# Ledger of designs, part 4: designed miniproteins, single chains, continued (2)

Each design is a single chain, and the fold is of that chain. pLDDT is the mean over its residues in the fold that is shown.

## One batch from the design tools (miniprotein)

Design m4112
Fold by ESMFold2-Fast:
Structure m4112 (fold): chain A 72 residues (1-72)
Amino acid sequence: MELREKILRGIALILRGIGLILDGEKLIELGKKEGNKELIEKGEKLIKEGEELIEEGKRLLEEVEKKLEELK
């Protein structure tokens, strides 16, 4: 039952990615308000990590979609 696991994993990765992007945006806002460069840099890293997780999750869901299309 590989397809079900891929769906759940894909969704979980997308949700984690969104969470990291939101956390990163908050850190950038805080860093700008306080003039703290380290918070800005940390926030930028979280956004990039979140974007990568969303991309991975989307790839898993695309694989599931292709298999469902081929299997009827």
Scores: mean pLDDT 84

Design m4113
Fold by ESMFold2-Fast:
Structure m4113 (fold): chain A 96 residues (1-96)
Amino acid sequence: MSLLEIVQETLARIVELLRAGASLEELRAVLDETLARLEAAGASPALLALARAAFENLLGTIEELIRRGVPREEIVAEAQWLGGMILKLLAQAEAA
């Protein structure tokens, strides 16, 4: 599996977990597992640092939207959009 396939699969799983009402702790566990998978697959330290920062930003955004009482459907839409941005960012970093 390529590094980008690992990230894409993870972002899709985060969206599914959000729809199912998963906790922030469950989302964090999936993202932490993904960072370990990326490292095992040969991701550079720079790419891992970028992925970690992007995942922390995603979790922080989801947490803030939940705190503000934003409807779940809107949180899912925002997570999908941010996920697409993260995938593009990491694809550019991998290509460099």
Scores: mean pLDDT 86

Design m4114
Fold by ESMFold2-Fast:
Structure m4114 (fold): chain A 69 residues (1-69)
Amino acid sequence: MSLPSEEEVRRTIALMLAGFAKRNKLSEEELVELGKWIKEKIPDDKETLEYFRKVAEEMGYEKAVEELK
């Protein structure tokens, strides 16, 4: 098997962090900062941003949902 690309590694970490945020109930501010980091590191990965947005939505963080669009 070939090694994953940097983009694939970043995406995997992002999805793991989103799951962590959901399980540990991170604050709205923390989730926004995490989402902004993802936008800067993998700006073309709309799927990862959509996953973060859904986590924010499920947690009731409307401001985070808007930031992650």
Scores: mean pLDDT 72

Design m4115
Fold by ESMFold2-Fast:
Structure m4115 (fold): chain A 63 residues (1-63)
Amino acid sequence: GAVVEEVTRYAGLALRAIGLAVQAGLLLRQGKEEEAERAREEALEEAERAGLDAEAVVEAGLA
C-alpha cells in the first residue's frame, strides 16, 4: 500500500545521501577537496529531501 511505497522511497533517498557522504569522506582522504565539497553538498540536498537531519547524515559519512 501507500505506506510501504512511502517507506521505500525514503529509504532510497537516505541510502543515496549516505552514499554521497561516504564518497565525500573518501575524496577528502585523497586530497580532492573540491570534489569532496560537491559530494557533501549533494548529500545534504538528498538528506533534506528524505526529511533526515542533513547535518547528522553528512557528519556520519565523513567521520
Scores: mean pLDDT 72

Design m4116
Fold by ESMFold2-Fast:
Structure m4116 (fold): chain A 70 residues (1-70)
Amino acid sequence: MSVEEKFKALQEELARRLAENGADPAKVAAVLDEAAKELEKLAKESEDPKQAEVLLKTAEELRRRAAEAA
């Protein structure tokens, strides 16, 4: 899969996992942190520096949300 396809799949999985675990703040925080780690890995695979920047910025936002949810 392309990096774009992987990013879309990660976003869809994040949305699904948040819906499944929305009743438990600790699980929501863990899901957001795991998604951030996957985005950081995807950024390292990206050949496009602008795409890598977007992925890393999104990961930072998810980590901030994870800290707020915990």
Scores: mean pLDDT 79

Design m4117
Fold by ESMFold2-Fast:
Structure m4117 (fold): chain A 98 residues (1-98)
Amino acid sequence: EELGREIDEAASRASKAAYNVAKKAGDLETAQKAVYLINKARDLGYEALKRGDVETAERILRVLKEMEEAAKKGYDDFVKAYERLESEVRRAEQELAA
């Protein structure tokens, strides 16, 4: 499905951008945590699509795209986007809990 492909591509791009901005700032621990969280968001997006929850999948796609854009702007924007991603991941986990 096209939305699933977009989520995968967005997660890949977000992971690369997040890793690069955190590494440049000397924060390798946050770089690793961001990649982990982005991959978790991708998996939750797939689970949402599998359940027919397109709204949750679209929300995950949006926050992944926001993460890439923020990481390209700089470290401070990246940190704010990371906190937003953590919040959205927690929300998706609660909505998709089985």
Scores: mean pLDDT 86

Design m4118
Fold by ESMFold2-Fast:
Structure m4118 (fold): chain A 77 residues (1-77)
Amino acid sequence: SARAAELRARILASGSSTSSFTENGERVTYRRTAEQWQRIEDTLRAERERARATSPSVEEVRAAAERAFERELEILA
């Protein structure tokens, strides 16, 4: 998706960086590495292909997988 591509580009441009935010009074840090997002992308792509082969609703399955992928990239970015 366009959003996933944008988030991916931001992660790559930042190199080995971290993003942090506060949740429930504690600082949470997410490491932004190209290796992490690549592994996640490869895993989700394989899952999409398997789901597509077995599901009659290919577009719906693809859309759900893309949303999950975008969410994971958003955390890394």
Scores: mean pLDDT 62

Design m4119
Fold by ESMFold2-Fast:
Structure m4119 (fold): chain A 59 residues (1-59)
Amino acid sequence: MELYRAVASLPKTSDDELELREGDILELLEEVDENYVLARSLTTGRVGRVPKSVLERLA
């Protein structure tokens, strides 16, 4: 399981995006493109697109 930490808070700006809070732990599900991943928040259980630029790998 690939785990990431959100390094910044990010508001949800579209329906397919994941709202992030700084320090949230995310499970990587799939790479969408070079800029975005599909991830599940382990804090909220929600799934959505996340910019790679706000993620830090934990493993």
Scores: mean pLDDT 79

Design m4120
Fold by ESMFold2-Fast:
Structure m4120 (fold): chain A 108 residues (1-108)
Amino acid sequence: AEEDLEKGKKALQEGNYETAVEYFRKALEKADDKTRAEAYTLLGMAYANLEQYDEAIKAFEEAIKLDPNNPRAYAVLGYAYYLKNDYEKSLEAMKKAVEIWKKEGKLP
């Protein structure tokens, strides 16, 4: 799982979004909950870059289900909704990200 996660991250950085999706899906097969939450967040980001916003949203929702205190997953979920022109759900997700970041002392 960890090796596939790292290969997926490299593919995502290089803009090879289809390859990133394949590696993140492989990372999900034998991962613990922490690795699965990260893999789902990154999978959603890869799907969003492919303009597959429904797949991106589902992946971010799975990440949030595994780690409900991850502000990054809420922030990218909000951005995916924004790209779908669902501004109400975008704002709701972004507010949740801000709430968690403030609680962690990472925002004023």
Scores: mean pLDDT 83

Design m4121
Fold by ESMFold2-Fast:
Structure m4121 (fold): chain A 117 residues (1-117)
Amino acid sequence: MTVDQLIDDTAKHLYDALSKASRAQQKAIIRAISEALTRATLELEKPKSDFDRDVILGMGRIEEGVMLLIGDRLPTDDFAKVVADWVKNKLKKINSIDPDLAKKLAEEIKKIVDELS
């Protein structure tokens, strides 16, 4: 399996799980995925100052908050699609710079989904 195929499979797996999950499970999955994405961004960018690190952490918290808010406002299928597209786009960006990190993160996201579903 290529990393691109793994990213697509991870997005599909996430969509299917979120479309069937309770609201409590959806919130748990999003928080765990947001944390994993933020850790991967810190590893990729290796911020040199506390300020640059805090910006990455702050952006991660904003994206988490937006995804949680969307889940309260959109139909379940539309919400699942938005979250899957968000994760897919993040993984594709990481893959263009560090394919090994993208592969590890995609596998971690699949595990998060399986454990919290």
Scores: mean pLDDT 88

Design m4122
Fold by ESMFold2-Fast:
Structure m4122 (fold): chain A 69 residues (1-69)
Amino acid sequence: KIEELVRKAEEAEKKGDFKKASDYYTQAAVLALEEGNYDLAIQYADRAIKLDPNNEVARLIKAEAEKKK
């Protein structure tokens, strides 16, 4: 399921839809966080923030993952 979200994010990036790509990476980060994979959650959240610096949800997920790491 995380792999499918990353694939959709990459597809959105290829189409130039960076906001949608950021949203998919944010969803992947949430799932990684729920699975206890904090490093992976941080990586996907960072990617989401890079694509959309105004993505507040991704920033919150990154902060939570860093606290639990």
Scores: mean pLDDT 85

Design m4123
Fold by ESMFold2-Fast:
Structure m4123 (fold): chain A 78 residues (1-78)
Amino acid sequence: LAALSLGEKILLVLAASSAPLTAAAIAAALGVSVAAVSSALAKLEAQGLITSTAGAATTYSLTAKGAAVAAHLAAKAA
């Protein structure tokens, strides 16, 4: 399998989810700290790969660009 960064793993987790996820839910899915996930989410959002939705809790979902990248990563990993 190709080496995956934390950001790449987050994109794959979001692609596997049918619903927007909180940073805590992503951290639990990956077995990493919320702080590490939050830093990676900020970078992914700056790259236009994810979008955040503010509410009672901030949730994250893939953009069209992020979904394309996640599909490429999944194909490459298979």
Scores: mean pLDDT 79

Design m4124
Fold by ESMFold2-Fast:
Structure m4124 (fold): chain A 70 residues (1-70)
Amino acid sequence: MTTAEIYQRADKDKDGKLSKEELRKFLEDLGVKKSDEEIEELLKKYSSGDGVLSVDEFQELLVDLQNELS
């Protein structure tokens, strides 16, 4: 799947933004066990401070996450 397809699947509300709750659910669906603190650190690292992820920010997170899981 393309990054856009993955993002659209994660962004169920189709607002063009991934919230903390949507990110948590997406990671759980991938079998990735993260604590609330780790999810907050991911949002802090990749978001522009608004607590949500754009497509570009989500792409960077996804690439880093896949490298960590390998």
Scores: mean pLDDT 71

Design m4125
Fold by ESMFold2-Fast:
Structure m4125 (fold): chain A 56 residues (1-56)
Amino acid sequence: SSEELAQSLLEQARGVAEAGREAAAKSTPDQGAQILAAAEQAVRDLEEAARKILEK
């Protein structure tokens, strides 16, 4: 269902956020900031996709 697909995307967003934090912690401060910014953008894109699916 659309709800199950949206839930899957939100679960993926959580995984991306966690992986981004772990990678940033193992990087230099400058690289860590870039990794966190990229992970935040990916999370936003996944959350937006989930919302669009639920609005259909």
Scores: mean pLDDT 85

Design m4126
Fold by ESMFold2-Fast:
Structure m4126 (fold): chain A 79 residues (1-79)
Amino acid sequence: MKERLELEAEIALTTMGLEVARHMLENGADPKEVRELAEKVLERAKEILKRAKEIGDERTAKEAEELIKEAEELIKKAE
């Protein structure tokens, strides 16, 4: 239970980081800064995915996979 709650909190924080990066890009922030933040989101999401798979939390693993995909898309848009 505690490990799952920790992963859920990490997903929430990582999702917030992605939304901040997206908001920065939409408002004309430096693409380099957006890319750096999106790369940190990607790294964190990959770590969450690994842990979720290790404990058999398929729901959190799916959420982490979605975050990875969205972060990769944002990195591509930050040109």
Scores: mean pLDDT 83

Design m4127
Fold by ESMFold2-Fast:
Structure m4127 (fold): chain A 55 residues (1-55)
Amino acid sequence: SRKEELLKRAEEIMSKLDPETAAMVKEIVDGLLEREAYEALEAYLESLEELLAEK
């Protein structure tokens, strides 16, 4: 499902971040999931992936 795909994507991103930043990302992801804001969550994760690709 879209929710499962987004969760896996978020966990992969968080695994590449330091624990403090990963905790902040998790709070945002959890909030977006609770609101079922899947389009906003997908856009947020895409932005993080772009930032990680530049490093």
Scores: mean pLDDT 82

Design m4128
Fold by ESMFold2-Fast:
Structure m4128 (fold): chain A 70 residues (1-70)
Amino acid sequence: DEIKEEIKRLLEKLGEKPPEGFFSKPEKTLYATLGYLYAKLGKRDEAIEAFEKAAELGDENAKKLIPLVE
């Protein structure tokens, strides 16, 4: 799964590891996590795109996070 591999790559860049069972979460939650990780790395445009994708998949909170990415 492309999104899971991308999340793993970003976590490795941050020196973090996913908690056990994390990658069993719904796809919308994985995209929201991807957006959060991009935001931590200062990748604003990529963070916004990931949150928009999470919102499209039904994550009601992801759309509210878009204006908070600075």
Scores: mean pLDDT 74

Design m4129
Fold by ESMFold2-Fast:
Structure m4129 (fold): chain A 57 residues (1-57)
Amino acid sequence: AEEEVRKANEEALERIKNFDNPDPKEVARLVGEILREIGDALERLLRARRAEAAALA
């Protein structure tokens, strides 16, 4: 559900804040990973929803 995506986003933000001295390279990599994970989760959810709708139809 949407709650999982929201929690992942909030956890990512908290992790960035906990970082003592963010290196631009490390921050870019972390942000990239988070964005990729969110995109992957969304694509998976969309695919599952479509498959479930077709199976239930």
Scores: mean pLDDT 72

Design m4131
Fold by ESMFold2-Fast:
Structure m4131 (fold): chain A 86 residues (1-86)
Amino acid sequence: MEEEINLGIARILIAVGKLLMSKGDYKGAAELYEKAIEILKSLPKSPEVKELLAEALEKLAEAYEKLGDLEKAKKYREEAKKVREE
């Protein structure tokens, strides 16, 4: 189903984003995490989707902290907490 394919794509984007973070490509990582978040927000709100969305938002916040954008880092970290609180 299209939803399963999109969830798989989001997982791959998060995994590649983590790889880019490990290489110091924080800008590339942020772009992939933002793409994953866009996909996850379009999917039905299952526990799996919520957990991946929270993870992607936390990773995006880490990427922005490394880029020196502390306001965006704070915003996405707070958004991740809200997703987990349900």
Scores: mean pLDDT 86

Design m4132
Fold by ESMFold2-Fast:
Structure m4132 (fold): chain A 58 residues (1-58)
Amino acid sequence: SKEEEAELYAEIVKDTALDVGKSEEEAEKIAKKVKELILKGYSLDEVGEEAEKLLLES
């Protein structure tokens, strides 16, 4: 389902955010944004580009 896809992708993005030195709060915000975009019907490519931008915001 879209919900399961969004949850799995959000978990991966959250782990990546923590690995690059984001706080737990920032990682959670990025993960929530990614999940929201997938549930709204954005493509994984578009979501990936947005996640990358958020991960590079220091």
Scores: mean pLDDT 81

Design m4134
Fold by ESMFold2-Fast:
Structure m4134 (fold): chain A 69 residues (1-69)
Amino acid sequence: SKAIPALVELLQHENEDVALAAAEALGKIGSSEASNAAGIALTSDKLPESKRQKLANAFKKASLPNQEK
């Protein structure tokens, strides 16, 4: 998806709310591409540890399989 690279860039945004929204959006996409891209970005040394924990939690909550069909 073309959205995934843009959302990965937003994980590094100075505004914490924007970065959290990007992590949540990557989790909601639920694709292998989104999970791999988020995993790489969230384990990067480019993000401070405290911010990585917050973003990882937001991604994990949004990526929970709650689809009933």
Scores: mean pLDDT 74

Design m4135
Fold by ESMFold2-Fast:
Structure m4135 (fold): chain A 97 residues (1-97)
Amino acid sequence: SIEEQLNAARLKTLDSIFEAIRKLKEGDGEGAIESLEKAIEYLEKLKELYSELGDDEGKKNVDKAIELLKKALEKAKEGDFEGALKLVEEAYRTFGL
């Protein structure tokens, strides 16, 4: 079902976000970048699923999370792991609450 696809994409997004947080805390910039890119891919899939469901609020929250993770990706590429971590935590609050 579409609900099962949405739940699977949510779980994969969360797993990728938690992996990114772990990698940022470890100072693993390459691993953090890979995890952030994966999280963005799963959020794009969530956005598509929410659009199919007509869930405008869900889509809006996912769009905000994508923007925050893209900024976190830029910070991680610059070696600003603390700045990246703050943005990832904000993205988690936006989509996880």
Scores: mean pLDDT 87

Design m4136
Fold by ESMFold2-Fast:
Structure m4136 (fold): chain A 93 residues (1-93)
Amino acid sequence: AKEYAVKTLRSNAETAVELAAPLDPELAERIRRVAEEAEKQSPLTINKVAGLIIEAGRHLALARGSSPAEAQRHLELARRYVEEAEEIVKKAE
C-alpha cells in the first residue's frame, strides 16, 4: 500500500539525511528533496527511491568508520545512488 511505501521512504530518508549532514550538507538536502518529490509518485517509484536511499545510507554509515580514502569512495557511491533516485523521480513526472 502507498501508506507503507511512504512510511518506509520517510524513515530511510531521515536516517540518510542525518548521516549525510556532517559529511556533505548539500547531499543531505538532495536526499530530503528527492524523498519529498518521490512521495508524490506511484508506490513502485516510492519503493525504488527508498531502495536507493537505503543503499546511499549504508555507504554514508560506512564512510564514518573508514580511512579518508575509503570514506571518499563511500561518499561518492552514496552520491551516485542519490543521483539515480533523482533521475527516477524526474522521469516519473
Scores: mean pLDDT 87

Design m4137
Fold by ESMFold2-Fast:
Structure m4137 (fold): chain A 95 residues (1-95)
Amino acid sequence: SKKYIEELERLLEEARELLEELKKKVEEGSLTVNEAIGYILRAIGIELDAELILEKAEKDESISEEELKKIKELAEEIKKVAEEIIKLGKEVLAK
């Protein structure tokens, strides 16, 4: 049960670091087209990994309702961060 939460916490931290790096590169005007594509693909990968962990947890009968609620909240937060990365990356590609 702790393993799903720990895996999602790591994905959330990775997503947040990725967003912070992207924001800094956008502010500096240093972000290349290839880097923007790279950030979008990494964000999609993080979102898919979080969805797979959520699906596994939902099928795991040993998970408590309280733990499942925390897992769902973490997966939703990861999705929000990943979507922000995708949006910012797409805005750079549109220029």
Scores: mean pLDDT 87

Design m4138
Fold by ESMFold2-Fast:
Structure m4138 (fold): chain A 89 residues (1-89)
Amino acid sequence: SEAEIKKLELLKELYEALKNNDLEKAKKLLEELKKLLIEEYPELEEQFEEALEVGKKDIEEFAKLPEEVRKEAAEENLKLIEKRLEELK
């Protein structure tokens, strides 16, 4: 579906930003992703807003991890996302 592809493309950009330690970009991409989720499930808006605030803190904590650990975690997620995108396109 178009919505699923769009969410996966945003997740890919998010993990690329995390891999490059670009926290401001990662936070903005997370906000964009949550906006799409709220559009799909308006009844869960409050829960998605709370999850966004937690996610921003998680991004800040992730940035404190050693570079090797951050890079490996981001690369594994990027690999899974790219595989899923190829299956949908």
Scores: mean pLDDT 84

Design m4139
Fold by ESMFold2-Fast:
Structure m4139 (fold): chain A 67 residues (1-67)
Amino acid sequence: MRLSEEEFEKAVAILHLATLRAAARSQGNEEAAKVFDEGIDKVLEAKSPEEIRKIYEETLKKFDELL
């Protein structure tokens, strides 16, 4: 089975963001968990690898702004 570049980038981004969301929830940080949840939703709607990378970077930037 072979993934397209878009499918691979989506899988990697979702895996990373879901891991960070789980970590945030385990710490009781609902605000951070919400940022990652919104990022995952945007990645699922993305149509290109470039868009996926941009959403991932913007999601991490929003998280940094909460610290």
Scores: mean pLDDT 82

Design m4140
Fold by ESMFold2-Fast:
Structure m4140 (fold): chain A 91 residues (1-91)
Amino acid sequence: DIEEYEERIKKDPNDALAYANLSIVLLKEGKYEEALEYAKKGKELAEKNGDKRALALALKSLSLVLEAMGKYDEAQQYFDKGMQIEKELGL
């Protein structure tokens, strides 16, 4: 739900997980440029906060958006990095 993640961001602008989840919802709605922006912001905040779960999700969102845009090589790199972090977390 877009409204849920927008509300979370309003209450905590450093909620990296909310940015990453909002990116996925925007991707599902075909809003690729917005999805890319929120995924990049989610990655940036997750790295700043040390939030490995949000980082893995943001990297996977970046991969999915880039794949939808036809940027397969770049998408694969983000996917592999996201998968590695998930494996390290036991996810």
Scores: mean pLDDT 85

Design m4141
Fold by ESMFold2-Fast:
Structure m4141 (fold): chain A 68 residues (1-68)
Amino acid sequence: EESIEAVRELTKALNEKDWEKAREYADRLAELPHDEVTDAIAQISLAVAVAEGDEEARELLDHYVRRR
């Protein structure tokens, strides 16, 4: 499923601090049909990165939530 692949790549990019890749997959997820499970995983992964002090993650989280 496209949403599962996109969230997997998003979480990988966030763990690797690859902000360009993370934004690419966050945008991809926001444009796919709504899936509550992958949406929750994406938001939690972004929120964890924000809690770790990454400003790039906060901008990504705001962008993702706004696009939903």
Scores: mean pLDDT 79

Design m4143
Fold by ESMFold2-Fast:
Structure m4143 (fold): chain A 66 residues (1-66)
Amino acid sequence: SPDAARRQGDELERQGSRLFAQGDLEGAAEQFRQASELYRQSGDDERARQLDELSRALAEAARTQA
C-alpha cells in the first residue's frame, strides 16, 4: 500500500542518513536508492527524485574514493 511504502521509505532514509554520518557512502547510497523507489510507489515523486539523485552522487563519490 502507499502508506506502507511511505513508512518503509522513511525508515530507509533514516538508515541512509545514519550511514552517511558514519562515512559509509556506499551504504548510504544503497539505502537512499531503496527509499527513492518506495517514495515513488507512495506517489511522493519529488522526494523520490531528490533521493535518487543523492544516491547516484554518493555511489559515484564512493567509487572515486576506492
Scores: mean pLDDT 88

Design m4144
Fold by ESMFold2-Fast:
Structure m4144 (fold): chain A 88 residues (1-88)
Amino acid sequence: MEKEARELVMKARELLEQGKYDEAIEYSEKALKIDPNNPEAYVTLAEAYLKKGDYEKAIEYARKALQIDPNNPRAKSLLEEAEKKLKE
């Protein structure tokens, strides 16, 4: 199960790099069904929503990642970027 969640997150990150944000969201959500406490899946969701311009969801998922892993530097970076975009 943990290995399957990791593979789904890796696929979601690959889809993000390809600009396939909706597919990246789908694979990240599949990973969270297997492992609901996976901070990398929440980070991937936050980045996908940020790229789609849904800054409120990007903030929500970045905060969820930080609840699980408070020192996650990528989650902190995504939260700051999404909050900055909301103010623009």
Scores: mean pLDDT 86

Design m4145
Fold by ESMFold2-Fast:
Structure m4145 (fold): chain A 82 residues (1-82)
Amino acid sequence: SPELLKLMREITILGAELTVLAMHLRFVLKRDELADRVLEEEQRLEKEAQEAHKNKDIEKLKEVKEEAEKKLEEVRREVEEL
C-alpha cells in the first residue's frame, strides 16, 4: 500500500529527528537522563510502528505518527527552555 509506505517513511523521519535531538542533549547540553528518556520513547514508537505496519493497520500508523510529532514538539520545547 502506498499509504502504508508513506506513513512508515514519515514516522522514520520523525524518529531520526528525535534521535538527533537526543544526541544534542547528550553530547552538547550534557543532559544524559533527558537524552535517555527521548531515545527510549523513540524506540517504543518505532516498535509500535513496525507492529502496525506488519498488521497493515493504517489507523494505528496515523496514531503513531501523531504521537511522534507531539513528542518531537515537546522535546524541541524542552531543549529551547534549557
Scores: mean pLDDT 89

Design m4146
Fold by ESMFold2-Fast:
Structure m4146 (fold): chain A 68 residues (1-68)
Amino acid sequence: SEIEKAKEEAKKLAEEGKELLKEGRYDEAMELYVEAEKILRDAGIPESDPLVIDISVNFLEAAVRKVF
């Protein structure tokens, strides 16, 4: 389904963002997390979905690490 494809694409972007986060590339990591969240939102996946929550947590981690 299109929903399953959206989740698969978002998971791939989230994994790429996680690798960028490990490299200290916070702006690029945050950009990928925003894109992943948009894909899930456009597909109608709720904010309560564990994948959306995980992406949001990783985005906040990148944002916090960027300021220090």
Scores: mean pLDDT 86

Design m4147
Fold by ESMFold2-Fast:
Structure m4147 (fold): chain A 94 residues (1-94)
Amino acid sequence: MEEVRELVRAARENLEDALEALEEGDVRTATLHLTAAMLLLVAALQESEDPEVREGIERALELALEAARALDEGDVEKAAEYLRRAIEELRRLL
């Protein structure tokens, strides 16, 4: 459980950094942090045995993927909305 919490915390920090980069207009930096967060969430999901924790990670990952899709479409406001929701899901797990 400690390793899963560390991965979730690192993912949340990367999502927060991605949101900050978007607020500064740096889509490239936001995409790098978002990608890092998604990789950390996949790792957390593989290490997690608790169904409730797994569900929370899956919800955050789905929201992160929606944020990535919004960025590909050039919709920065929609991407920021999905990032805020993903961050909130991860806060509930910590």
Scores: mean pLDDT 87

